Designed miniproteins, single chains, continued (3). Designs and how they scored, part 107

Each design is a single chain, and the fold is of that chain. pLDDT is the mean over its residues in the fold that is shown.

## One batch from the design tools (miniprotein)

Design m11694
Fold by ESMFold2-Fast:
Structure m11694 (fold): chain A 80 residues (1-80)
Amino acid sequence: VELPEEVKELLRETAAKLEEAIAAGDEQAVYQTLDQLVQGLNKLKAPDAVKTLIQRRILPLVRARDFEGVVRTLRELAEL
């Protein structure tokens, strides 16, 4: 399924913000950035299938606290 360009841009911006939060060691900023991703997808009215795809790819990495893996996965989904 091809993601809308607005969603791809949101994923790129989220990956960049997560990378900054990880570099700063700010775990609260990491979780806040992930919440902002969810809010951004809702604001863009992303289809449920798109939200489910992103959640299924990201959720196992978030549970493992592999935030570098989250950044990589978001960039892959955005085709960066």
Scores: mean pLDDT 82

Design m11695
Fold by ESMFold2-Fast:
Parts: C-alpha cells; structure tokens; sequence
Structure m11695 (fold): chain A 94 residues (1-94)
C-alpha cells in the first residue's frame, strides 16, 4: 500500500507528495536522520530516498528504477547504485 503510494508519487513527479510520504515512512522506521535528509533534500534526493523506501516496503525494484530514472534523469546504472547505497544505509541503522 505505502510502497505503491511512494512509487506513484515518483511516477507523477509529485515531489512534494513523495517528500511527505517518505518522511512519514522514515519516521515510522525510526530513521530520523533519513527524515531530516528528505526534508532538506532536492527533488532528486527525494525521488531516490522515496524509491529506496518503496523497495524496502515491497515494491518491484525494476519499476522503482524506471520511475526514478524518469523523475531524475539519472542513468539506470546510477539510479540502481544510488538506491542500493540508500537501502544499505537504512538497513544498517536498524
């Protein structure tokens, strides 16, 4: 449910909605540093972090990469690497 909401916000390039949802998810996961990064981040940062959270919540990785590439203009390789690094950082905070 939340994974799909995050993915749809990225697909629509609704960075304000993506930011709001990503902050809510990050706070529920206890990731306060991540929440602060989202609040102060660029649209690109918001799309990447929202994408990483969507994957952690069960969204399909390739669908998230497609949405992030379209929203940010990053290559698929750069998007994948950025998402993997963010996911690793979130998991290491638990």
Amino acid sequence: MEAERLLEAIRKKDFEEARRLAIEVARRLGAERLAARIELGSDKTVALVAGALAILLGADEEEVIDAVVEATGLSRENARESLEEIIKTIEEEK
Scores: mean pLDDT 84

Design m11696
Fold by ESMFold2-Fast:
Structure m11696 (fold): chain A 88 residues (1-88)
Amino acid sequence: MQAPLPDEELLERLRRQYERDLEEAKRRWGMEDGEEAFREEVRELAEAAGDPAAGEQALRLAEAIREGAPVAELEALRRAGVAASLAA
């Protein structure tokens, strides 16, 4: 089994996931409005799943990654956000 990821490697994986999700949003709604479209889609998906709080947490994670927040903050946000797939 893979060893626990060091903090810096985890941060890099989270940034790569965010970049992929943002690029997908840009493809769907256009490059100029990709960030706004990404935020709207995350909120809509969370509401459809019956958990709007998870959507807000995912948006906070995306913002924290963009701002270069410390790994401890990213780990806390990751648990309920779009980066949950990276925890498996």
Scores: mean pLDDT 57

Design m11697
Fold by ESMFold2-Fast:
Structure m11697 (fold): chain A 100 residues (1-100)
Amino acid sequence: SALEAELARLEAEFRALVAEIRATLAQIRSLIAPDDRDTQARVARLELELGILEGLALIARGVGLVTKDLEFTIAQLRKIIARLRELLAEARALLEELRR
């Protein structure tokens, strides 16, 4: 029950971070100049990394379900959430740079 509660908490945090990153990346996309190739590449990298982290979360859930190892899924989600927080900070920094 304690592990299930912790997993539910981490899943809620994961969903909130993904939504916030997507919203931030959408704002960045709306501000990019058509010829700003460097900023386009930076946004594409952030979008790609978000996709990879979502894929890793799906794998962690699948492995935990098949092996009945909730502690594994929790440990992987904690690492993914830490990287999502860093990714959100990078996206926010880029958005602030574009709002000059």
Scores: mean pLDDT 90

Design m11698
Fold by ESMFold2-Fast:
Structure m11698 (fold): chain A 82 residues (1-82)
Amino acid sequence: SMAELEELRKRAEEILARALELNPDTSAEEAEEARQAIEDMIATEPLATLQQYIDGAEAQARLLDAGMTAESMRALAEELAA
């Protein structure tokens, strides 16, 4: 449903927001690329697939909390889109 998609969108945006807080030197272009990847994923993937991607990203958030670089954030966004 649309409500479930909105909830998954918020979860994905929260993951991105945390990543940006941990990596304040991330460029505006890199942040926009990650945001766009999330938007494309939400637009194209089934709900079950989106849940699977978000669960995977949350598992990787522990590595992000360990001080991942902007490059690692881009890799995480690519994994969410894959």
Scores: mean pLDDT 69

Design m11699
Fold by ESMFold2-Fast:
Structure m11699 (fold): chain A 55 residues (1-55)
Amino acid sequence: VDELAEKLVEKAKELGFSVDLDVVRDNIRWLGWTEEEVESMIKAIENTAKAKAAA
């Protein structure tokens, strides 16, 4: 989960887009992920973003 969250944040930066968590939720739901998996991914992305901001 954390590895995938890091890749999503990295890809968004590479493409020059800001990471909008609502857009990420919609895209993951569209891929057929469960609500639990979606919320776990969103938390992982937030934690990764906070860790990078603290560094």
Scores: mean pLDDT 67

Design m11700
Fold by ESMFold2-Fast:
Structure m11700 (fold): chain A 71 residues (1-71)
Amino acid sequence: SSLTLEQFIQLINDNPDMTVYELVRALLPDADDAEREAILRAAGLADKRDMPVKNLSFEEAYALFRAIRDH
């Protein structure tokens, strides 16, 4: 099933202390680490891998959503 932006935002709100990488891993459990790193680079978040998702700006959250959707 396709992930919606609304579901993505809800997941962040429900798991605010989850890292950016842990969120990508949760949404792409069958991807390897190299694929998840590629998603982070596409979103411009490679240097923010270990940042809590609650600290993402709206622009950063949207960029991450798009990178995951387009994978």
Scores: mean pLDDT 88

Design m11701
Fold by ESMFold2-Fast:
Structure m11701 (fold): chain A 75 residues (1-75)
Amino acid sequence: RREAISTPEEVAIEEETEKALAAEDDPEIQELIKKLKEARLKAVRHRMFGMEELAKKYEEEAKKIEKEIEELKKK
């Protein structure tokens, strides 16, 4: 049950996202980085609730977004 208490995993995702956004000037890539953060946070939270299938789906979504960011950075 929750107050607004962040787990160490959620804090790590937040820090990684802030660093990535600070290093990126492209608004399209910034939007994808934000979507990646959302997918990672959803995966962590669904796993905490014992919803392993949903957590897996969000982990796969995060992998897709990471690949999209990598492809856009190549251009």
Scores: mean pLDDT 76

Design m11702
Fold by ESMFold2-Fast:
Structure m11702 (fold): chain A 110 residues (1-110)
Amino acid sequence: MNVDSSIFYRDPELAALHQQYTQLMGEAAGLMNELLDALENNASKEELEKLIARANAVIAQLNALIAQMEALAKSADPEQQAGIAQRIAAANELIADLNKLIEQIKKKLS
């Protein structure tokens, strides 16, 4: 069930965070696919290490964004709070999946 993103455009600060959220989630999903393809195709150690570095950078940015979203949720209306909670849950799920894949690749490289 999706809460409409228009609720975030009521406040400029929430709108800016939602734009960052959409961009980072897209980058993380793209990196997940690139890591899966690299693992399946036995990519070089150098290529895998570069993808892991990029993935770790995006995870760090998502964690910082989640903290900002949690802070804003405290003063948000109930509809905005629900939308923020849904986005945080989706981001945490993607971060968890990405971390699992990174650990699988690290074990293969050792």
Scores: mean pLDDT 85

Design m11703
Fold by ESMFold2-Fast:
Structure m11703 (fold): chain A 74 residues (1-74)
Amino acid sequence: MSTLTGTLTAPEDGTYVFKIDHPRAVGTLYVDGKKVKDFSRSVPSTAEVALTKGDHTIKFEQSELSAKVTWALK
């Protein structure tokens, strides 16, 4: 199991779409220390999170080493 951590700087308040860049993503996404979603091999490998403007911590605990997390304002 591998863990990806980082900081997301939200440019504005809104709903942010997190996407797992792997066709068989399995893992758990946390934002600001809160569990957002458990990802299974089922589609879609996305999660929507309401965030305020500013810095937020992200953490993705996964079984895959090559997967990465991307984000975009909805």
Scores: mean pLDDT 73

Design m11704
Fold by ESMFold2-Fast:
Structure m11704 (fold): chain A 82 residues (1-82)
Amino acid sequence: SADDAVREALRLDRMGILQRLTDEQIIDAALSAGYSREEAERVVRALEGLTGGEQLAIVNLLQQGKISPDEAIEAAERLRAM
């Protein structure tokens, strides 16, 4: 869920992960999970301005099939509003 994604993102952010994911890494993760390039590009845009830890948490959950691209976008918007 988007709520679970937000919680995990805040956990990884507190671990001090400094390196952000590249657009290509995010796209490759979404495509590997069976999503379209168009959906992957929407996730890339949604993750702009998030920390490396927040990006990694959301992308890992997306790649594992635990959240959808729409849930990833919702989680990113909620994190940005905090």
Scores: mean pLDDT 84

Design m11705
Fold by ESMFold2-Fast:
Structure m11705 (fold): chain A 78 residues (1-78)
Amino acid sequence: PLPTTPLSPEVAKAVSEYARKILENPTREEIEKIVKEMVEKYGLPAAVRALVQAYLMAKFLGDEETARLVLEVMEELL
């Protein structure tokens, strides 16, 4: 189960920005780099939130390949 902790507006904006970066260049290597950067700057919960947001956005857009890559990275992180 994912921890549902409220994020500050500024952290929420960062989460949205990184989720968009994942969708713009959806390679496993790029996703892993973004996750590491987010964990270092904002911590694990923020990184997980960005992955969840990217997954949901990819599913909404019908981008099943990106959704699968995000899920695989999330499974390795959790």
Scores: mean pLDDT 79

Design m11706
Fold by ESMFold2-Fast:
Structure m11706 (fold): chain A 71 residues (1-71)
Amino acid sequence: KQQLVQQLNELSRQARDLGALEASRHLSEAADLLEDGAPTSQVLKQLDKALQAAPDVLKPQIQQLKQQVQQ
């Protein structure tokens, strides 16, 4: 859980550095939801939005984190 929150926050920062502000926001929201113990469905919705807004270079990393959240 804590490691996954850390990975989401790091990926959010990378998205921001690339100018993908929408993806960065959704990744940050996913991290906050996960840290607060929100339902998995809410976390996955934010990750799906991040994936839709993300540049191609970040999509594989977001997909991998989405799979880890589903576990």
Scores: mean pLDDT 84

Design m11707
Fold by ESMFold2-Fast:
Structure m11707 (fold): chain A 70 residues (1-70)
Amino acid sequence: HTAALEARLAEARAAGGEAARLLDRDRAGALLARAGGALVEAKADPAAEARAQEAFDEVRALAAEARARA
């Protein structure tokens, strides 16, 4: 469902901004670019939805790591 995927990307962008500030801007940027690309792919192909969710979770995991190190 497109609206749910876009909401998850918005959450990932917020988490990525935090990770960029606290840990690594370049790594956070790369993961966010991947998440955005995965969303575009998932909109065209429902089989790609799991990959989009994995990309969103990777951004959130980086933010959790950044917070744990702060």
Scores: mean pLDDT 78

Design m11708
Fold by ESMFold2-Fast:
Structure m11708 (fold): chain A 92 residues (1-92)
Amino acid sequence: MEKERLEGVKKLLEKTGKLTEENLEAAKEALEAMDKAAETGKQEYIEKATKLMAYLSYVLTKDEKRIQEEIDKITDPKLKAAALEGLEEAKK
């Protein structure tokens, strides 16, 4: 399951010219965190997935304004903080 989804993300990174080892590892960790969040419902996995998805969104699009608008819609303060952290890490 993760292998097939990782190949999908790898193809998207390749299509956007962002296929690097670091971005592929971030994608793998995001998929693992999303699976754990879906299976357990635990906040820690939801936060990890949220952070990594914000990171990858900036890597793929470079559209900080759109990502910030999506983060601003997050009502959970911990998830909002995780998404902001991911965006800031992607900008460095």
Scores: mean pLDDT 78

Design m11709
Fold by ESMFold2-Fast:
Structure m11709 (fold): chain A 69 residues (1-69)
Amino acid sequence: KIPSQEEIDEYMLEATILAAERFRKEHPDAKVEVTRDPETGEYIFHLDLSDEQLSEFSELLLEELQKLV
């Protein structure tokens, strides 16, 4: 059935970390910084990417998310 909000949050976090790692391996010069918000415990992504690079990152995020769900 419908996954819980906690499960969705865990999948999103895992998928985002994996997507960021994959993106950095393909684009080592890209500005992709991952920090953790101390108040919420959520990961914050500081992306200084072109529109094309951001689109590629979004595709990787969707791929990793689909593998986990």
Scores: mean pLDDT 72

Design m11710
Fold by ESMFold2-Fast:
Structure m11710 (fold): chain A 61 residues (1-61)
Amino acid sequence: MFDAEKARKALEGAKTVYDELSGATARAAARAAMDAAQEVLKDPENEEAQKRLEEETDKLG
């Protein structure tokens, strides 16, 4: 699925950010993006989860 691949890429990116950052605030933002990506991977039909993933990944750049 095209959206599942995009979510998988976003999860990899967010995990890299999480692992590299030492600040609690930055890790919380990366964790939120990871959680959103995992939710899309569990339920790719959930449009709200997809929208949340886009919003959280936009915050990370």
Scores: mean pLDDT 72

Design m11711
Fold by ESMFold2-Fast:
Structure m11711 (fold): chain A 56 residues (1-56)
Amino acid sequence: SLSEIAKEAGLSPSQVSGMKTLLEEGWSEETVIALAVSQGVEEERARKAIELIKKA
């Protein structure tokens, strides 16, 4: 679930939901990471969230 991904990545469920939506809309993983980092998310946490989203 998004809540489990958020807990494991150290992000909020709304942050994970936003990242998932952008990936589903065809944005590249690197663009989604760059956007998250620009909003104050640590790069390592953003990358972890994407890996968990891809496994779900």
Scores: mean pLDDT 83

Design m11712
Fold by ESMFold2-Fast:
Structure m11712 (fold): chain A 51 residues (1-51)
Amino acid sequence: SLDKNTILVEINGKTYEVSAPAGTPFSVLGNRINKLKSGVPLEKVPGVSEV
């Protein structure tokens, strides 16, 4: 079974995997996605990798 919350998001033609440990609210993943959309580098956003 998967023990992580994971969302795939496309921003400016790039696909990112945003993940957090099981039990983390989806609002936390949403905040991470918003940071990526606002131009924060992925290296500064926890649980993010380019696919």
Scores: mean pLDDT 76

Design m11713
Fold by ESMFold2-Fast:
Structure m11713 (fold): chain A 107 residues (1-107)
Amino acid sequence: MLEEEAILAAYLAKQAGISPEALRKILLEEGLPELAELAAKYLEENPTEEEALEAMKKLGLSEEEIEVFKNLARALQGDESVLKEIGKFNDEEIEEFKKKLEELAKK
């Protein structure tokens, strides 16, 4: 059960371009330490679409339940705290960096 959930989380993270370390941190912040360890492991092993489909079948998920799971995983990936953890620069961080470069150029 947990292993199939980990494969699905890993596959969705792969599609979003999330690293195994970032995926582990995301799931740990949500209070899912066992899932975090397994999902990071499966992401490192480069999960395939076929493995994700088999995991969904083994879990006995309905089409509606699969959609809920996908939406939950996307919400975790889209959380602002998660984006900061992944080290993605937002427009404000880029602008701050530009200001620092201008200040250095004046010296």
Scores: mean pLDDT 64

Design m11714
Fold by ESMFold2-Fast:
Order: C-alpha cells, then sequence, then structure tokens
Structure m11714 (fold): chain A 77 residues (1-77)
C-alpha cells in the first residue's frame, strides 16, 4: 500500500511538471507568433490580440486543453 501511495504522489508531481512544460511550450509558440505578426504591419492587430489572451489568463485554458489531449493520446490504447 505504501508503494501505491508513493507512485500516486510521483504521478501527481509528474502531471504538474508536464502541465508547466506544456504551458511554457504554448507560451513560447505564442511569443514566436507575436514576433512574426509584429514584423508584418498588417498583422500587428493579431499580435496585440495574442498578448491580450496571455494577459487575460485565457492561455491557461488553452494549455490545459492541450495537456488533456496529450494525456489522451499517450493513453492511446
Amino acid sequence: MDEIKKLNEEISKLREKRLEQVRAEVLTQLDNAIKEFEKNPEKKDFAKQLKELIDSGEIDRVAEAVYRRRLEKEKAK
């Protein structure tokens, strides 16, 4: 029973680290997209919208959705 408790704690910590990694990855991709859009005057509005999404915390929902999909895909089977 102690081994199962330890495994559950490790799994929980791994989930937290994975979610943080996914969030950082999503933020990096958004930062790259913002830089690309800012380079094009016609797309500066999109860069502003992406910055607002990050500031509003909406990105947290996106990161959670991506993380959930990755978990289901890893389960795949």
Scores: mean pLDDT 73

Design m11715
Fold by ESMFold2-Fast:
Structure m11715 (fold): chain A 66 residues (1-66)
Amino acid sequence: SELRQLDREGAEALRAGDYDRARQVLLRIAELSPDPLSRQIYTDMAGETDPRGREATARQLETRAK
């Protein structure tokens, strides 16, 4: 439930253009992720600055929040 909520918050922040908030949320998800692969994925998402990459990240988080 907490991870699903954070995925939703991260997607909302990206959609709102609040990239500082999106980064903080994604790093929080990485910290809570039990496996190294998930931790790396969310850390990489947090570092994304390209608009196309941010759109892909938002869609990925929306899918995970469902």
Scores: mean pLDDT 84

Design m11716
Fold by ESMFold2-Fast:
Structure m11716 (fold): chain A 97 residues (1-97)
Amino acid sequence: MMSREEQEELARKALELAERAVELARQAIKYAEKGDIEKAEKLLLEAEIELALAQIYLAILKLIGADEELLREVREALERAEEEIRKAKEAIKKAKE
């Protein structure tokens, strides 16, 4: 079993990546609303990359048997990021007419 401190560090990295994905997705929505589709698509791609990295950290936490509270917190953060990315995809689709 890895130390709790190591588990908390991995969880923190996952949370930071998920939060960054949310921020990038929200920026993608703003650029889509302004009609800057190229910038919006670039920001969406960056958001999806950050989310994928956060999902890898969650997978590692599950593999090492991390605390259920840490797993729940990371899962909730990933769910929020997935919803914001979904909204960004819809905003870009709408902006393309």
Scores: mean pLDDT 88

Design m11717
Fold by ESMFold2-Fast:
Structure m11717 (fold): chain A 67 residues (1-67)
Amino acid sequence: DELKRGLSALKALAEGRIVKKEDLELAEKVLELFKENNEVPDLAEGDASLAEEASEEEKERLRELAL
């Protein structure tokens, strides 16, 4: 379920976790979908443990992209 995975990734990001690129893309898609419908995502419906943690190499790359 793309929605549940995206919400889980959003919740993980809100908790300060660095998620893998695919989960980050799903989080962005879910956020855009809620924005398009004038809704706010309910992070309580997500499970942060379902979000896959980025590898150390991906974490370093994502930190560089954030700058």
Scores: mean pLDDT 69

Design m11718
Fold by ESMFold2-Fast:
Structure m11718 (fold): chain A 83 residues (1-83)
Amino acid sequence: SEAEKKVKEAIKEGVEAVRESRSSRGLSLAIAGVLIAIGAEFEAEIMIKTGKMSKEDAEKLMIEGAEIAKELVEEARRLSAEA
């Protein structure tokens, strides 16, 4: 799905940002981005399995989490470029 692709892309970009990190703050933000992307997928799966959310709504939650993760990864990359 599109949501799964966005989460996987956010995780990949976050891992790359971790490898590129040149500061403790940049490293922390990159790790936070990866964790948020993974967490969004995990939360979506729980919501579907418990019947608290439809698959469509859970996929929207995953997309929102991936976008937040991307913002943190972009900030981490900015800090690495400034170092």
Scores: mean pLDDT 85

Design m11719
Fold by ESMFold2-Fast:
Structure m11719 (fold): chain A 90 residues (1-90)
Amino acid sequence: NKVEEYAKKLAEYLLSLENKEEALELLEAGIHVLETGKLPEDYKFSFTPEAVLDLTNKLLEAAVGKEALEWSTEEKIEILKLAKKLIKES
């Protein structure tokens, strides 16, 4: 399934850049901003929600290609959540 393939690509890409803890933190922040438009409670970085969203979109494009820019908010959330699960279980 394309969703599973994209989630695997995203998980592998993030783990190539950052350790497991940092990869999970990036995914959680992106998911939270996409779902609520706000930063997670007790977020340790002084970023805006817009900056987190921009970073999340750039990571998606880098991992899976330009097609990620055309995904709905719901599709992005699904793929980010699955990537988070794959990293946790790695």
Scores: mean pLDDT 82

Design m11720
Fold by ESMFold2-Fast:
Structure m11720 (fold): chain A 99 residues (1-99)
Amino acid sequence: MEASEEERKISREAIEWAENASEEEIEKLRKAVVYIAKEILEKGPTEEVIEEALKKAVEELGLPEPVAKMLKLIFTRALKAGKKEKILEVAKEIVEVAE
């Protein structure tokens, strides 16, 4: 797969964060991801909903900026590919695993 220089930078920064993350930081990430998934399921898989959920997760739940950028990239690409059903499926699985 071809990745832009910016996409490679975003992926690199997210990986570097993950390699250095503490157990507490991983738990914060888990809670932030569950929150984002619930917002998508409630309000729909639109660019506006995803952007608002990511912004709130960074500001209120401590989601790291490199991870937020990576998630935005993933969701934006999925939406452009017309994969709304797949986004909903993944969001549902995230919420079900969290119980």
Scores: mean pLDDT 79

Design m11721
Fold by ESMFold2-Fast:
Structure m11721 (fold): chain A 101 residues (1-101)
Amino acid sequence: KEKEHLLKAAELLEPYDPESAEEAREHIEKGELKEALVTLMSAALHLVLGLPKSLAREVLKTKSKEELIERVESVLDLAEFLGADPSIIEALRHLLEALKL
């Protein structure tokens, strides 16, 4: 179920960031689910907030599961407030569901 949510998030983000979507799928196939999550969340932060993906990745990889949940919830709320593309919002929801498992 966690793998399914990550794959769906990658699918939804592929039109905006095909490189990050492919990288995340490679991590998923290797069972590297945290690395996949960090890759997809970094891409989403870049798309919503303009944060450099390298900076987002360095910050996120050090976070606990609970801290990542809080971060995804905050970004999701902000993305909805800013009127981000529905596919990006849906991808963030799938990342949140993956974290709650």
Scores: mean pLDDT 84

Design m11722
Fold by ESMFold2-Fast:
Structure m11722 (fold): chain A 66 residues (1-66)
Amino acid sequence: SASAGRAEVEARFEALIPQVEEALRQAAAEGTLPSLEELLADLDSISSSLSPAMLEKLRAQIEAAY
């Protein structure tokens, strides 16, 4: 089902969150990080594909990089 497929995708995202956090931290240190507004807009473009809990985690990771 669509719900089961979403849960699997979200589980894969959870496994990647530490890598995303590290990549954002490195990009910030290198001065290659996109603006906070741009990253949040990109996240919002896929928000319908993610649970509210996953959106909160990803927003927190993005905001922590700034």
Scores: mean pLDDT 69

Design m11723
Fold by ESMFold2-Fast:
Structure m11723 (fold): chain A 106 residues (1-106)
Amino acid sequence: SIEELKLEAEIELGIARLELGIAKLLLEKGLDPSPVIERAIEHLEKAFELAKEIKKLGGDPSKILQEIIDLAKDLLEIAKKAKAPQSLIDKIKELIKKVEELLSTL
């Protein structure tokens, strides 16, 4: 159901928020947050797939898509400050672009 997909997406977003918090803490301690950022992005990608399914079923994924964009932008800022690999920075930018594209069609 749409409500079950929304709940699953909110769980994925919740995990990404926790990983964002860990990444911030690692950056403050002078440690590499890249592995944590990669995990957070995987959870955002899962939330994006769920948002696409919600749209396919006639539901409104706009709130989920906006939360993905907001979290991905925060993760991008941390990745840049940490001088993370360019491949990770590019992956985050690609996700933001895809999510913004879908949101613009709503």
Scores: mean pLDDT 93

Design m11724
Fold by ESMFold2-Fast:
Structure m11724 (fold): chain A 77 residues (1-77)
Amino acid sequence: GPGLAAGLSAAAGAEFSGSTKGAQYGRDIAVEGDRLGTAEGGARMAEKSAQGALDDGNYGGYFSGLVAAEGAREYGK
């Protein structure tokens, strides 16, 4: 579902940039986003993953997470 896709995209972006916290949080939110089954839920989880990446100094993961959140919201329209 859109939550899983958003969370996985955020995790991949964080992992690519070497952010341990962003990658771990992105993987956790991927599972939770799928369980929520909503585009908005997935988008919020992706935004939280993006903040984790930013806190790790992983700007690539941050932007990837924000893009994933917007994608989830577009899918939910």
Scores: mean pLDDT 62

Design m11725
Fold by ESMFold2-Fast:
Structure m11725 (fold): chain A 101 residues (1-101)
Amino acid sequence: MEELLERIREAALRVARLLLETSEDVREAIGLVLRLIGLLFDAELAVKKGDYDAAIASLQDLIALAQEIRDRYGPRDPALAAATDELIALAQEAIAVIKAK
C-alpha cells in the first residue's frame, strides 16, 4: 500500500505539472491542481488512520477528477492523457488492494 500511494503521488504531481503547462486558463488549472492535491492528501490521511472506507471514497473522487482532466485536456496533450490514465489505473489498483483486506 505505501508503495502504491507513493506511485499515486508521483502520477498526481505529473498530471498537475502537465495540466499547468497545457492549460491556457491558469486560474482553472490551479483550481483543478488544488482539488487533485486535496483528494490525494485525504486518501493518504485516511489510509494512515486505517479508515479504508474514507480512503476508497477519496480515491474514487480522485479517479473522477482525473477522468474530467483527461476528457477536457487529453485531446490537446497526449502526455497529459497518458499521465491521467496512469493515475486512474494506480488509484483503481489501490482500491482493489484495500477491498482485499
Scores: mean pLDDT 84

Design m11726
Fold by ESMFold2-Fast:
Structure m11726 (fold): chain A 73 residues (1-73)
Amino acid sequence: MASYSWTQDSPLSAAEVKAFIEEQIAAAKSLESVEITVNAADDAEVTVSVEVDYDPETAELKSVKVTLTPKAA
């Protein structure tokens, strides 16, 4: 089972985090699983969760869900 894992070393603002995650997801077409870890800026203090759904027969990405959760929520 192949997986894609990516980590950003520099802190990003919440808007930059969202844009970058969307870009990486678009680039990760046809992967069996995707895990993306992003370092958000301290003032953003968010947890990022990425969930991927794909067709088991063709291995094409059907949907990707990205959730940004505030630390205080």
Scores: mean pLDDT 53

Design m11727
Fold by ESMFold2-Fast:
Structure m11727 (fold): chain A 107 residues (1-107)
Amino acid sequence: MEFRILPREALEAGFGKEEGKAVYLAQEAIAHMVRGEPEKAAELIKKGIEMGFEDIVRSAVAGAAQALGMDVEEVIKLLKENPYEAARKLAEAARAHGARTVRDEGG
């Protein structure tokens, strides 16, 4: 399974400056989960929520959970209660599925 990471400038151009930044932070959180770094992923999730973009962060996490065959509603509930534990479970699921990130410069 592959999670495509787009550059911040492309997301800002497509979504707008503030929303594009939130989408970029959500992508980076997923990339850190895929790398087995749930602590960094949780920090990025918290930052996106604190910026007022909980809906964007929730949507991105829900998409990743669905792609990894997880119970989306349980993951979203856990994300609200404990972002670190949600990130940790997503990282474990990503490892089990052999998930990786692809940036455009990777070919």
Scores: mean pLDDT 78

Design m11728
Fold by ESMFold2-Fast:
Structure m11728 (fold): chain A 77 residues (1-77)
Amino acid sequence: SAAEVEALTERILAGIERLIAAINDPNASDAEIRALAEEIDALLEEARRTLSPEQVEEMFKRLTPALERLQAALKAR
C-alpha cells in the first residue's frame, strides 16, 4: 500500500540520518556505526521483499539526496 511505502521510506530516511550523525561523531564506535548500517540494510531488504519494483524505484528517488549525503560522509571519514 502507499502507506507502507511512506512508512518504510520514513524509517529508512531516519536510519540514514542517524548513521550520518554517528559517522560525524568522533565518539561513536565502529560497532555502533556497523549496527546502524545493518539496520538500514534490513529495512532495504524488507522493502525489496514487500514492495513492487515500481514502488522500490519511487522509494529510492526519495532516498537519493540522503544517500548522496551518506556517501559524502563516508568518503570524508
Scores: mean pLDDT 85

